# Ledger of designs, part 94: designed miniproteins, single chains, continued (5)

Each design is a single chain, and the fold is of that chain. pLDDT is the mean over its residues in the fold that is shown.

## One batch from the design tools (miniprotein)

Design m19265
Fold by ESMFold2-Fast:
Structure m19265 (fold): chain A 114 residues (1-114)
Amino acid sequence: SMEELIELLEEMERYLEETLRQVKELVEQGDYDGAIEVVDKAIEWFKEKAKEIIEVAKKVLSPEKYIRLGTLLASAGSSLVVARRQLESGKADLALKNVEAAVEDVRRALELAK
């Protein structure tokens, strides 16, 4: 249902916002290994949740909106992977911007469903 799609996207938005908060706190403490672990868990969770969202979206969205949603989720997933690599390189500011970009892509996906 459309309500199910919205609930899944809202759950994804909340999870990535919490991921951003945790990564920021760990980076501020100099705990880059901890920040990488948080992002790795977020990547794994995101892949599974995106698969579920795509299956629901295919049934309830128009083909045009479905393609746009898929593109936004792919962008968000890519941004999380880039953030992980930036953390490995000690580039904390760039990593945080990439996690923020993932949150924004999910917010845009949610607007497509509303």
Scores: mean pLDDT 92

Design m19266
Fold by ESMFold2-Fast:
Order: sequence, then structure tokens, then C-alpha cells
Structure m19266 (fold): chain A 97 residues (1-97)
Amino acid sequence: SRIDEVKAKAGAAIQAANDKLAEYPNGAELSAALQRAFGAAVGAAAAGAEGLAEGERALDAAVELVGKLGGPEARKVAEEARRVGREAMAEIVALKA
């Protein structure tokens, strides 16, 4: 489906972010947190526009955690991943309308 294509494309970008996060302190925890947040965000978007706020909160929480555990450069990687996740959520919602 087109939703699966959006998830695959965004998932590849999140994997690239995870590869970068592995170089920072607590990299495995940072990667796991970002992966969980991305899964939560695309799952929430699959519920439609009502899920956007929940997905955005999950991504925001992951960015804060990554910054706290991995430092300011790791936070920047997570902020770019959050942009990708937000774009994927918006596209999933649009495809469901």
C-alpha cells in the first residue's frame, strides 16, 4: 500500500539516524527510544488526524531523552528524525482521507 511505502521510506531515514546515534553515549538506548517513538507516531497516524498529537508527543519525548542521555549533537540527529517522522505522519493521515 502507499502507506507501507511511506513507512518504508521514513523507516530508512530513521535507520540512518539510528546508525549515527550508535556513535554517541548510550547509543543503543537512544536508538531504541527513537525506534519506539517512530513506531508509536506512525501507528497513531494510522488512526487518522486524531492520532497526530499523540505521535508528535512521542517524537518530542524521544528528542528530549536523546538530548539528555546522548548530548546536544545526538539531540540534533533526533530532531532531524522527528522532522521525518512528522512528515510521515502527515502523509499517512492524508492517504487515509
Scores: mean pLDDT 85

Design m19267
Fold by ESMFold2-Fast:
Structure m19267 (fold): chain A 57 residues (1-57)
Amino acid sequence: MIPAKEAEARAKRILLESLSRGRATDEQLAELERLAEEGSGTGKVSAEGALRAMRSL
């Protein structure tokens, strides 16, 4: 299981990078899904939020 703070930081980084490019890669979406599955607390919530945002691109 990925620590909440680490999962949150990774999810936010992926979201910002993807937004700056205007697109999420399949690799980035897969990582966010993994963070949502294996993350806890705020990390899981952040990964789920990032996934919703990325699916709207």
Scores: mean pLDDT 77

Design m19268
Fold by ESMFold2-Fast:
Structure m19268 (fold): chain A 59 residues (1-59)
Amino acid sequence: MDQAEQQAADSLPPEYQPKARQLAQASAAGDVEAARRAWDSLSPEGQAQYSQAFRQAMS
């Protein structure tokens, strides 16, 4: 799970990467509140791109 999330974050365009990395790190740490905040701070397009990249990172 954690590796796929970090890989998904790294696959995003530079403008979404800081927020996506924050989400991946919070998820890996089990920090539900930080993960939720990072997710909510992404635009709808950023959320869609992260979800797509995460799906691809899952193999």
Scores: mean pLDDT 75

Design m19269
Fold by ESMFold2-Fast:
Structure m19269 (fold): chain A 108 residues (1-108)
Amino acid sequence: SDSIKAAAERLLARTDDPGVKEVLETMILKEEGPARLANPTAARIVQAVAAANLPDEKLGLDMAAALLGVPVSTLVKAINTEDIEELLKFPPEVAAFALLYKLSRGLE
């Protein structure tokens, strides 16, 4: 999606975290698979997105929150944030998670 890619480019310009950069470049902008990820933070973000997509939505979101070290309420708020500027106010790992999660579900 053009708007998710635009959000990913803006987050990429604002973050110095190499794992967040790797997720944004590899999984969102280039749409490459997780096998190309080398950074442990990048792998953790992708694992959190996979967890959030489990059939048990409550368990999946709890696992995703634990993987990212944030409250479940923070992830739910980020997923439900449609405004890019508001999403960019979240921690970079959470913003990257939300963008990849939305891309994985076709939410736009």
Scores: mean pLDDT 83

Design m19270
Fold by ESMFold2-Fast:
Structure m19270 (fold): chain A 68 residues (1-68)
Amino acid sequence: SVEELENEILRLYLQAMESTDPAERRALLARIRELMAELIARLDPEQQKRAQAAQVAIEAELQTLLAA
């Protein structure tokens, strides 16, 4: 379900923030990207616009917090 995908994305995001391994962080980011694409594909056009904005925000935040 959409809710299950959202929960999994949040779980992976939190795991990435706690990770000290660059390889693990890279793998988690790749998985988040895959799940976001799947989530967006399941939504109607109105919901897709909001989901795309959320994806951009999540990716930007992870790069800023984990790469700094």
Scores: mean pLDDT 75

Design m19271
Fold by ESMFold2-Fast:
Structure m19271 (fold): chain A 74 residues (1-74)
Amino acid sequence: MFKLTPEQKELVGRIVKTLSELERLIEEGADQNQIEAVRKEIDKLLEEFEKTLDPDEQSMVRTAMNSTLQSIEE
């Protein structure tokens, strides 16, 4: 039921790694362009992950990820 496929697990791992890179860039005071590029990569990975989910699940995942991104930026 709530078990991720190997493909979904790989995408989640990539998202988590990219979020860690975003946090590091923000902490280091990197250029806005660098931060924006990493955010765009996160969005791309999210879109790839969402394509593996039902529409209802896609909405829930986006909400959860937006909350995570907000927490990192605070």
Scores: mean pLDDT 74

Design m19272
Fold by ESMFold2-Fast:
Structure m19272 (fold): chain A 83 residues (1-83)
Amino acid sequence: SKLEEAGEKILEGAKSLAEALGTEIGKKVLELAKQAAEDPDRAIELVQQGADLAAEAATSEELKQAARNFGATSIAIWEEAKA
């Protein structure tokens, strides 16, 4: 379904961001993305939480922007899929 495809895209984005962040915070971002893929009603909330957590933990402006872009892109993908 469109929602399953959106969930897969969000997970791939979260994996890339998690690798850049590293360690504990990256794992939490991945966990939130997995929960978002499984729960359509909470997906936007969970993705936003992951993006905010990543941005807060980021030690560079480039990583903060990557976290923000992940959040915005993932929300857009999810809204398109559920429309």
Scores: mean pLDDT 81

Design m19273
Fold by ESMFold2-Fast:
Structure m19273 (fold): chain A 62 residues (1-62)
Amino acid sequence: GAAKAARMGRGAAELGRFIAPHRPEAGAQAIELGEKGYRLGLEGRAEEAMRYVRQAEDVLGL
C-alpha cells in the first residue's frame, strides 16, 4: 500500500545518500526518485509512488 511505498522511497533515498560520494549520478537520481516516491506514498498515491520507487531501485541496482 501507500505506507509501504513511502517507507521504500525513504529507504531508497537514504541508500542514494550513502552511495553518492562514490557514485554521484546514481546517488543523486536515487535520492530524487526515492523522495518523490516517499511524498506520493504519504499522499496515498500508491501506484505512482511505487513507480518512482522501482525507478530508484533500478538506479541502485536492486
Scores: mean pLDDT 87

Design m19274
Fold by ESMFold2-Fast:
Structure m19274 (fold): chain A 58 residues (1-58)
Amino acid sequence: SLEDYAKQYLLSTNPAVREAALAQIAKLDPALAAQLRAAKDESERNAIVVAHLRSLRS
Protein backbone atom coordinates (compact mmCIF):
# COMPACT_ATOMS: atom_id res chain seq x y z
CA SER A 1 0.00 0.00 0.00
CA LEU A 2 1.00 3.65 -0.24
CA GLU A 3 1.36 3.65 3.57
CA ASP A 4 3.83 0.72 3.44
CA TYR A 5 5.97 2.44 0.77
CA ALA A 6 5.90 5.74 2.70
CA LYS A 7 7.08 3.92 5.86
CA GLN A 8 9.81 2.12 3.87
CA TYR A 9 10.97 5.47 2.44
CA LEU A 10 11.00 7.08 5.93
CA LEU A 11 12.78 4.22 7.76
CA SER A 12 15.31 3.03 5.13
CA THR A 13 18.91 4.27 5.29
CA ASN A 14 19.76 2.57 1.94
CA PRO A 15 19.49 5.02 -1.03
CA ALA A 16 18.52 2.22 -3.47
CA VAL A 17 15.68 1.06 -1.18
CA ARG A 18 14.50 4.67 -0.70
CA GLU A 19 14.51 5.24 -4.48
CA ALA A 20 12.55 1.99 -5.10
CA ALA A 21 9.97 3.04 -2.48
CA LEU A 22 9.76 6.54 -4.04
CA ALA A 23 9.13 4.97 -7.49
CA GLN A 24 6.15 3.04 -6.05
CA ILE A 25 4.88 6.20 -4.29
CA ALA A 26 5.08 8.03 -7.66
CA LYS A 27 2.71 5.42 -9.19
CA LEU A 28 0.18 5.73 -6.34
CA ASP A 29 0.51 9.44 -5.43
CA PRO A 30 2.58 11.50 -7.91
CA ALA A 31 2.01 14.73 -5.91
CA LEU A 32 3.56 13.19 -2.77
CA ALA A 33 6.49 11.85 -4.84
CA ALA A 34 7.08 15.33 -6.32
CA GLN A 35 7.15 16.89 -2.82
CA LEU A 36 9.67 14.27 -1.64
CA ARG A 37 11.92 14.83 -4.69
CA ALA A 38 11.81 18.63 -4.14
CA ALA A 39 12.71 18.35 -0.41
CA LYS A 40 16.03 20.00 0.51
CA ASP A 41 17.16 17.56 3.21
CA GLU A 42 16.27 14.43 5.21
CA SER A 43 14.45 16.44 7.90
CA GLU A 44 12.10 17.99 5.30
CA ARG A 45 11.52 14.58 3.61
CA ASN A 46 10.71 12.98 6.99
CA ALA A 47 8.29 15.81 7.88
CA ILE A 48 6.44 15.32 4.55
CA VAL A 49 6.12 11.54 5.09
CA VAL A 50 4.98 11.94 8.73
CA ALA A 51 2.31 14.49 7.69
CA HIS A 52 1.12 12.11 4.94
CA LEU A 53 0.92 9.12 7.33
CA ARG A 54 -1.14 11.18 9.82
CA SER A 55 -3.66 12.04 7.07
CA LEU A 56 -3.85 8.56 5.50
CA ARG A 57 -7.04 6.58 6.17
CA SER A 58 -5.47 3.19 5.23
Scores: mean pLDDT 78

Design m19275
Fold by ESMFold2-Fast:
Parts: sequence; C-alpha cells; structure tokens
Structure m19275 (fold): chain A 84 residues (1-84)
Amino acid sequence: KTEVLSRFIGLVLAALGDLWAGDGAGAAESLRAAAEFVRETFGEKGKPAADYFEKAAEAAEAGDFEAALEYLKKGLKAFNEVLE
C-alpha cells in the first residue's frame, strides 16, 4: 500500500510541477498516467478519481491550467474517498 501511494504521489507531483512550469503536455502525460494507475489499482472504486484526472489532462493540454488544477483537486478528493 505504501509503495502504491508513493508512486501515485510521484505522478501527482510531476503533474503539478509541469503545470507550474507551463508545460501542459507534460502535465497531461502525468495526469493520464495517474488515471491509468488508479484504474489498474482500484478498478471500479477508482473510476471517479480516474475520470477527474482524465479531465485535468484534457484541460492541461488545452492550456486551461485553472480548470486542470480544479479537476486535479476533485480527483485527489475522490482518490482519498477510495482509501477510506
């Protein structure tokens, strides 16, 4: 469980760093990797979080970093609900 969380946190931090640097494409790659990781690890329970990370990736690719951050926040909230 700890290694699963460490991998996920690494992907989220990479996405945040890319958004901060203005790299929408890099952020989208990390966000899609986070969505895939959550789907593979939690299956159906992870779907809400994964869906939000996909929306964050689409917003980042479009250059809408405000929307990307809001979807990332929603995805993190949904991910925390899976861990409860």
Scores: mean pLDDT 83

Design m19276
Fold by ESMFold2-Fast:
Structure m19276 (fold): chain A 63 residues (1-63)
Amino acid sequence: LEKLIEEEKKKLEEKLSELIKEDDKENPISDPSLQSIRDEILEIIKENAKKLFEEKLKKELLK
């Protein structure tokens, strides 16, 4: 169970990172300060997404 959750979380993280790279390539931010702020926000989003995903999977599987 835990292994399946961790595997799915890793897939989600990889997919999110891929989408972010594609968007950054098409819409690059030239200002380093703005890039830093964006990166910080994206890390928070990824972390929260992984936590929510884990909680939902755990609740569904532990019914």
Scores: mean pLDDT 73

Design m19277
Fold by ESMFold2-Fast:
Structure m19277 (fold): chain A 75 residues (1-75)
Amino acid sequence: MPSVEEQLEILEEVAKEYGMPEEVKEAAARAIREGKSIEEVIETALQAASSLSDEEFAKAAKALGAFNKRVKEAE
């Protein structure tokens, strides 16, 4: 698993690239800082996204997919 700092850097990059909603980004960042697994980070972020509009949810899902791929590739 990449470091907390590296995971947060990847999250910030994909959030900017894919237009991830701020609330989703903050939920993911909090889970990362708590040392949660990648699966738990994504679950927490999707829970935050479920309170948003369909458009914002779609952006969040796409961004989280990119985040998951990059974290797995980074180990």
Scores: mean pLDDT 81

Design m19278
Fold by ESMFold2-Fast:
Structure m19278 (fold): chain A 86 residues (1-86)
Amino acid sequence: ADTVLAFIESGLNKRYDAFIENALALAPKVDSSTLSRAVGALMSYAPQLDEEQKKKIVERARELLEQGASAEEVLLRTSEEIEKLT
């Protein structure tokens, strides 16, 4: 749970060292295509987002985890949200 949030937050805030560490920690736990899509969304599209949009993405990801969503589900939903906003 914390690893997925740390991955999303670090990507959105351009903390690339932390982003890489958390991506490597997620690699054995999630489908490679799902992780690749999330990396692409956070690296390519997320830099275009404003601070309010970034905050809403983090809040939604945390809400999904609190509701029992898997890391896979959170990454898919986060990727879809970023892609829709850009």
Scores: mean pLDDT 82

Design m19279
Fold by ESMFold2-Fast:
Structure m19279 (fold): chain A 81 residues (1-81)
Amino acid sequence: LDKLVMAIGMIAMKYVDPKTAGEMAKAFYEAFLQAKEAGASEEEAARVGIEAAVKTASKYVDKETAEKLREEMEKAARRIL
């Protein structure tokens, strides 16, 4: 999990400021844990976490940038999980 959370934060920092990237990483982590508590697989929990991070980003970036963030985060999750 730590490696994936770090990757999410690093990807976010390419598009948003460090404070927003931290908020995105926190949203990912909280949503991931909640999904795991509900019985989701690690892959399913990662998808839920990525959606939470992207929704957080959508307050600060346009739709095109949010879609790029989702793509990079999904690619990172596939490499780590």
Scores: mean pLDDT 83

Design m19280
Fold by ESMFold2-Fast:
Structure m19280 (fold): chain A 96 residues (1-96)
Amino acid sequence: EREVRLEIEIEIGVARLDRAVSRLAIERLLADESTPKEEILRELERAIRRLEEHIRRLRRLAEEHPEMRELLEKEIRILEEARREFEERRREVLEE
């Protein structure tokens, strides 16, 4: 139980850090009008892919550890929201 909880907390921490780093990277690219569209799209696609990987991992953990499900579902929802934001931004960039 204790070891399982620590492993889950580490996985959540890694997912949260990756989300924050990706968001900052995209915000920096978007703030610079000279940034090529291709570079913005590449960073968005990378961020979306990484979030999908974390979501899949956390979903597996929620299935394996029902006692941690509430915490994991909350974190999954945060990552899913971030993925939707990046997908919407990608759509906007592609339509411009």
Scores: mean pLDDT 85

Design m19281
Fold by ESMFold2-Fast:
Structure m19281 (fold): chain A 77 residues (1-77)
Amino acid sequence: RKEEIEQLIKEANEALARGDYDKAIEYVKQAADLITDPEAREQVKKYIEEAEKNKDDPEKARESILKALGVIDRAVR
């Protein structure tokens, strides 16, 4: 579980580094499905929705994805 989430976080960050926001969002969604904290899961979904709404604004999309990744990282600690 934790190793799977850490791998997905790594893949999402790699997708962000190459500007592939769609792939980054998909990896974040997969990681969110593996966390058991319902509050953290809802926060991640909210940031994913913000990223999807801002796909045409790469700075806002990236910021929302990074916020989602931060919630996931904190939830597995």
Scores: mean pLDDT 81

Design m19282
Fold by ESMFold2-Fast:
Structure m19282 (fold): chain A 95 residues (1-95)
Amino acid sequence: ALSLAEVLAGTEELLARLEREGASFDEILEAVVAFVEEVVARVPDPADRASMVAAVVGLVARWLRERGYSDAEIMAVVRAILEAVTGEPYLNPQG
């Protein structure tokens, strides 16, 4: 069973590894999406899934912002995560 603490620690370890390896933006996006898909597959409760996805999104967005990624790049990662989790395009209802 995955705990929120394990998911957050795994996210931080993933991001640290990607930074150490000099991963491109596209590689970071693909790796984060794959990680979130694995988390969702291992968490059977929908409310726990939603909480964990929100926590990962917040951590990833903060990490990217601290490293000088643009708002557009951060939103691209957030959108990709949400699309992967829901199977539907994130249309941003407040444009």
Scores: mean pLDDT 81

Design m19283
Fold by ESMFold2-Fast:
Structure m19283 (fold): chain A 58 residues (1-58)
Amino acid sequence: MMTPDEILARQMDIGMRMVSLAVKIRISEGSKKKEYQKELDKLQAELDALTAQYRALR
């Protein structure tokens, strides 16, 4: 089980990666855009899992 501080640190890291991927999606075309969107979807799922873990600590 992660501590709240560890969860917050990971959420910040994921947030920065998501911003980077959003820029890449905007400037990319075709299959490359789909690849970056899939990676963004994976990061969103991990962020949702971390949020669920944080709520479980309440």
Scores: mean pLDDT 81

Design m19284
Fold by ESMFold2-Fast:
Structure m19284 (fold): chain A 127 residues (1-127)
Amino acid sequence: SLEEKVNRAFELAKRDVDRELERRGLAPTPEEQAKIDKILEEFKKRFVELYKEIYDNNWSDDEFLEKVRELFRWLLEEAKKAGLTEEQIRYLVNAFVTALYYLALFDQKLDLIPKIDRIALEVLREF
C-alpha cells in the first residue's frame, strides 16, 4: 500500500540519520528524541495524505513539489515550536529529505531528487 511504502521510506531514513548522529557523537537527549519522534510521526501522517492525493488527483511534478515545500515549512514551524536547536532542525530536515529520496527511488522518479534538494535548501534559508 501507499502507507506501507511511506512507512518503509521513513524507517530507512531514520536508520540512516541515527547512524550519522552516532558517528558524530551528536545523539539527542531522551527528551529531545521524544520531540523529534513526535514531529516525525506527524510529518509521516501528513505525507501519507499528500502522497494519496498525488495518486488520486494525477498531480503534476510542479504541484507535488509545491506541496513538498509546504510540508517543509510546516516541519520548520513545528520544530521551532518544540524548542529544537538549529542543529537538530537541520538533522530533522535531512531525515525527511532522505525519506523523500527513498520514495523517489521506490516510484522510479529519480529526476525529482535534485528538485527536492533545492526546495529543502530554499525553505532552510527562510528559517
Scores: mean pLDDT 78

Design m19285
Fold by ESMFold2-Fast:
Structure m19285 (fold): chain A 82 residues (1-82)
Amino acid sequence: DEEKKRLEELIKKAAELIGEKVGEDLRLFAEAHSYGHAAEVAEKLIALAEKGPEAKESAERLVEGIREEAARIRAEKAAELA
C-alpha cells in the first residue's frame, strides 16, 4: 500500500526529529482513521520541526494532539477487552 509506505517513511523522519514515541502514536492514528490522514499529520509535524525554534510551540502542540488521540484509541481498545 503506497499510503502505508509513505507513512512509514514520514514516521522514520519524524522519529529522528521528535522521538520514537510519535511513530507509534501515528501508526495507531492511521489504524483508527486512515494512512493518508496520518501521513498528512506527519508531514505537518516534520514541516514545523524543520522551521526550527519559532515553530517549536506549534510542533509541541501537534505532538500533544497526536499523543491525546493515541491515548483515546488505546483506551477504546482496552474497554473492548474489558
Scores: mean pLDDT 79

Design m19286
Fold by ESMFold2-Fast:
Structure m19286 (fold): chain A 98 residues (1-98)
Amino acid sequence: MEERILRAAELVKEAADLIMEAAQRSGNQEVLDLAQKAKELADEAIRLAGTNPEEARRKVDEALSLLEKAARILQRQGLTDEANKVLEKIAEARRLLR
């Protein structure tokens, strides 16, 4: 379980980095803020995974929700390819947490 939480947190960080690159080009501060918050939650989850896996999992789930909101905003802006890559990483992370 711990290894799955750590891998899911890594996927959150990868997705957040993709969103940050897209947001920097578009100038969308809301999308940037969502991605930064998701990265912070992933870092907290990594720290907690060995000592409190239940709380670590909750933080990953929260981060995935924020990334999904950011991906939907990117879709509305026409950044469909970037949004789809983010949604694929979210789906992979959710599968690891089953």
Scores: mean pLDDT 86

Design m19287
Fold by ESMFold2-Fast:
Formats: structure tokens, C-alpha cells, sequence
Structure m19287 (fold): chain A 83 residues (1-83)
């Protein structure tokens, strides 16, 4: 599998799973907002990555996006659980 496609699919799966966890916690509006905002960010990141000249730069941008999305998901889930 292409590394860029693998990173994209793993990140998209995380967004879905984090959204599902938020929904399970009764935070439906937070789940929808998280999925919408993070999916839009991921798609914009993929578009920007495709403009970059090297595979290394493209992979770096996608890895940074995955980390940012994961950190935001962990933060929102934690805050929702602690209310």
C-alpha cells in the first residue's frame, strides 16, 4: 500500500473512531463538529501535500496532521469524560 494512502486511511479511521466515542458519551454535537472540522483539515492537508515536490515532505505533512488530529481527539474526549 502507498504510505500516503495508509496515513490518510489511518487518520480518517481515527477521526471516525473518536467521533463514535464522543457520540457514545452523549456528546453528539461535539462528535459532529469534531468529524466535520478534522475531516476538512485532513482533506486540505492532503491537497497541500500533493503540491509538495518530494515524497518525504508530503509524508511529513501527513504525519504532522495525524498527530494534530489525534491530540485534538484525545483532548475533546478527555474534557467530555471529565465534565
Amino acid sequence: MDEMLELYLETARYIQEAGDELRALGAEERAEKFRKEQSEFLLKTVAEANKLPSKEERLKLLREAKERIREEGERVIRETREE
Scores: mean pLDDT 86

Design m19288
Fold by ESMFold2-Fast:
Structure m19288 (fold): chain A 66 residues (1-66)
Amino acid sequence: AKFSEEERAALREMAGLSEEDLRRLEAAGVDLDTLRHGASAELARALGIPEGRLTRAGVTAYFLGL
């Protein structure tokens, strides 16, 4: 899945994800729904992204769905 420009901006600004982090998530097919309900620790290990960034990304994805 591909994130929109607004979703990418929010994930970078609010969650602290890098452009590389976003590319890894997109390559793995991770969408906003997966970020909201996914296991941050498991995604962190699978994708090599710090768990704290994925936890913040899940919170950001929740607010983007409001």
Scores: mean pLDDT 79

Design m19289
Fold by ESMFold2-Fast:
Structure m19289 (fold): chain A 73 residues (1-73)
Amino acid sequence: SSFLADAEADLAQMEELAAKYPDDETIQRLLAEVRAHYEKAKAATDPREQRRHVIFASASLSLALAYVWVKEK
């Protein structure tokens, strides 16, 4: 499923970002959120539920990227 491929890519990007900021509690929390949504997307049997969790994973990654951008000014 392309939905799972998208969520997997988002998780990989989030893991790379979180590795650069190991002591940033906000980034580590957002990593946990992306992981949780990825696992729920994998477990979902309903395509609508899978899409919802993929969207939430992407949203948490987007927030992490925005947070880092603001920190860098």
Scores: mean pLDDT 87

Design m19290
Fold by ESMFold2-Fast:
Structure m19290 (fold): chain A 73 residues (1-73)
Amino acid sequence: SGANHAVRALEEAGLDEARQRQVLRQLIDGTPHLSEEQKKVIYELLEKGTDFLTVLKFIYDGSSASEIKEVLK
């Protein structure tokens, strides 16, 4: 629920795509439970232009690097 509240708050703040991307990069780099492979594929989602909520979900939902890679296809 805490993560869901943070997502809604950032969305409601009306952050533009550039600011959202900056926040996501900081969260990816600052999240200690993400493996280097998970960080790499989440960064690939960012470069592909995947929406903020989907990228944020993959930072916190415990998806494996393989599961995240399926979204890149």
Scores: mean pLDDT 72

Design m19291
Fold by ESMFold2-Fast:
Formats: sequence, C-alpha cells, structure tokens
Structure m19291 (fold): chain A 82 residues (1-82)
Amino acid sequence: SYKALGEKYRALGDQYEAQGDLQSALDYYIKSAVYYDKSGDYKGSADSYEQASRLAEELGDDVMASLYRMASEISRLAAERQ
C-alpha cells in the first residue's frame, strides 16, 4: 500500500541520517512524504517534509528547505481537515 511505502521510506530516511548520509536521508524523506500524501496520511507527509526541510537547510540548500517547509505546512493543514 502507499501508506506502507511511506512508512518504509521514512524508516530508510531515519537510517541514512543516523549513518550521516544526509543526501540519501533527504531523498528517502521526500519519497516518504510523497507516498504518505498519496495514501491520504497528510500528517505523515507533513512530518516527512519537515525532516526534508531540516536536512536541505543542513546541506546548505535554503531554497529547497523553504519549499519543503511550505509543503509540510500545506500537508499539516490538510491533516487538520481529516
């Protein structure tokens, strides 16, 4: 299911971040957010985009960090309507 893929990619993001591979962690958090969104789990999507924003900022990509933060905020608003 899309929700199971969201959970799987979130766990991979956490794993790669723990290993210091921030670029792989970022890529997996983005995949997690997309699959959570497709499943209607907007809270899961928002949380994953928030992690993506934080890592993008740490990697020095302030533009992408801002875009992921906006995606997280939009998903949080969608979750509040569930």
Scores: mean pLDDT 90

Design m19292
Fold by ESMFold2-Fast:
Structure m19292 (fold): chain A 91 residues (1-91)
Amino acid sequence: EEARIEELHKLRDAGKLTAIDLFPEEEHKEFEEKLKKLKELAEQANKTKDKKIIKELLELQYEMALEILERLKLPKFKELEEEYKKALEEI
């Protein structure tokens, strides 16, 4: 179990982590639905550059990142919160 968590951390740092590896099969559907919404919001933000859509995108990205950190047994990172706040200010 510990070795698996270390491997997940390594994959995350390399940008190769598969979200499906973090969740039991029962939770895959809800996570896939969030990924679909994330993709739709990203597409809309790119097309419209609407500040409201960009805020919703950033909020969902932040929530999903926090959930991933929790699954990896990592505490919430202050850096993640600061990045989210800075992104909101840049809108």
Scores: mean pLDDT 68

Design m19293
Fold by ESMFold2-Fast:
Structure m19293 (fold): chain A 97 residues (1-97)
Amino acid sequence: SSFEEVAREMIRMLREIVAKIRAGTLSDEELDSALDRLQRLMQQMAALAQTFEQKVDVMVVSSLVFVAAQAFKRGRTDLALDQLESAIRVLEEMLER
């Protein structure tokens, strides 16, 4: 699969997580399962990254997703949403290059 295909799958998953957080339906077990899959997609994106900008953006997205997960587990829902929406924006901007 291409870097772009993996990035689009990550955006889809992040949007689903945001929707579940907003609905108050995301369990810790569902979050952990989603994080495992996001980590595999991030590893795949890192392997497919060819430019310096792509490599940096993958690291930024990884950090934002990690902070969001920790914020959510601590009940800081607004911070978790802000970090996830930032991760989506970074991925969307990567696809515009």
Scores: mean pLDDT 87

Design m19294
Fold by ESMFold2-Fast:
Structure m19294 (fold): chain A 66 residues (1-66)
Amino acid sequence: ATVKVVVSFTDKTNLADLASLAFKNGAEYVEFDTVNKKAYVYVSEEKAEELVEILNENGYEAVLEL
């Protein structure tokens, strides 16, 4: 199944770099909510936990939406 990872970003965040990192690490789709400064990253359930770890290690505030 596909699950959603929520990433909080700021005005200092490079959204292209965030998207690129997510896609390189198994993301299927990335949606940006620029008003609420949230990125919604869709990934297979099996890859979700590792993707969250990678995003957090790279300075993004990422959580798995359960």
Scores: mean pLDDT 85

Design m19295
Fold by ESMFold2-Fast:
Structure m19295 (fold): chain A 72 residues (1-72)
Amino acid sequence: EEKEKYLKEIEEHLANAQAALAAGDVDTARRHLFQASELLRKAYKKGLLSEEEYNRFAQEIDELLRAADAAR
């Protein structure tokens, strides 16, 4: 149940970041990406995520952060 809450919140922040980037709102996108990365770190440290799950989300966050930086 704790894992499900973390995954849902991470996915929601990622979806909001993608929507913000599509709208050209880099600041909002960056805020959501930082929230997603913090939640991902906490979930992984608690042993809630597999290495595969962690790497998948970490890659997505990194890709979106690079997109946000390129849009500056």
Scores: mean pLDDT 85

Design m19296
Fold by ESMFold2-Fast:
Structure m19296 (fold): chain A 56 residues (1-56)
Amino acid sequence: SAELEAAAEKVLKAMGLSSLAELRLLPPEEVRAAITAVVGEARAEEVLEYIYSSTP
């Protein structure tokens, strides 16, 4: 969805990354922490699923 896509882009920018592929190379715990900081715990799992389920 556009909302999850926008959230993922925000996380990438916050971490200084250019693509979801780079983000997926990081430890999952750090990715989850960054997502939670951007969107909050309630949305963190949905955004994390989007990032790891999205095609490159």
Scores: mean pLDDT 77

Design m19297
Fold by ESMFold2-Fast:
Structure m19297 (fold): chain A 94 residues (1-94)
Amino acid sequence: MSELAKAILETVREISEKFPDVRIEVDGRKITLTFNTEEQAKEALEKFLKLQEKYPEVKVSQEGTTVTLEFELSEEDLKELSKELEELNRENLK
């Protein structure tokens, strides 16, 4: 995986460890995180804004309890990232 793909994965993993009930959805170049409260979503937004400072090409937005991350990655990086994010969701559903 590229440095950007690894950074996205590490940030999502950190958020998932702090908020185990977070719902993660992957749709191509878009990751959507749905939280139980707007406060949790705001904390996640702050972490992604720090990621955006290092990688300005990453777009981050919040709408209520939902945080959306949009990015440009190669198909190979997208496939690997999607697989790792599905694994994180599976661990949270056990």
Scores: mean pLDDT 80

Design m19298
Fold by ESMFold2-Fast:
Parts: sequence; C-alpha cells; structure tokens
Structure m19298 (fold): chain A 93 residues (1-93)
Amino acid sequence: MEEERNKRLEEEAEKHKEEFEKLLEELKPLAEEYLAKKVDPKEAMKELLLELGRKFGLSEEELEKIKELFEKDPLEAQRFLVELILERLKKKE
C-alpha cells in the first residue's frame, strides 16, 4: 500500500514536473535565506513545506495539519503536502 502510494505520487509528479520545477525555483531563494540565517534544518524544512502549501493555495486547516504531521513524522508531512499539491494541479487541468 505505501509503495503503491509512492509510485502513484511519482507518476503524478512526472506529469506535472514543469510546474513543480518552476515552484521549486521560486522557493530556492527562500531556502537559501533560511540557511544563511543559520535556522535549524528541521525548522527550515517545516517553514519551506508551509510556504510551498501557501503557494499552491492550501487552506489554513491543511497547513495546520501539515505542521502537526511534521512534528510526528516529517516524511509523512512531506508526502501529504505533495498529495495535496498534485490534487490542486489536477484541478487546474
């Protein structure tokens, strides 16, 4: 189930790779700023995930859920964010 979920995410990400690449490029300066400020890597990662969610129009409730998941399991938080982003990209089509 988990491996099937990951394969599905990879296939969907490949279809929308140009949109993902553009968004990652837009976030690169923000990531560099957090590293330059000597912010803890975990805290920087959390803030980057939340900023990604905001850029894709995630609701405040969805952003709070990502924060909660990140404290429990950072990988699950990242996976959940990617799933929500892919759903938004599908709706744009």
Scores: mean pLDDT 71

Design m19299
Fold by ESMFold2-Fast:
Structure m19299 (fold): chain A 76 residues (1-76)
Amino acid sequence: RVEELIERAVRAIEAGDEEAANRAWAELAELLATLPPEEAREWVGRALLRAGEVAEKQGLLDEEARAILEKIAAAL
């Protein structure tokens, strides 16, 4: 499911497996295209929040990106 694909992509990124991460993101995008727009939007928001957690752990989030993630979290 969507949640499984998000976690699979995050786990691959953490492991440095770019190919596995790209495959998981591609499968997620394909699955989201089959969902109603409102449901797809919620899952995109959740995926971005999860990716943001990894980026924050790696020190890659600037103030602007953090503010965007906070707005996404508030909208979910």
Scores: mean pLDDT 72

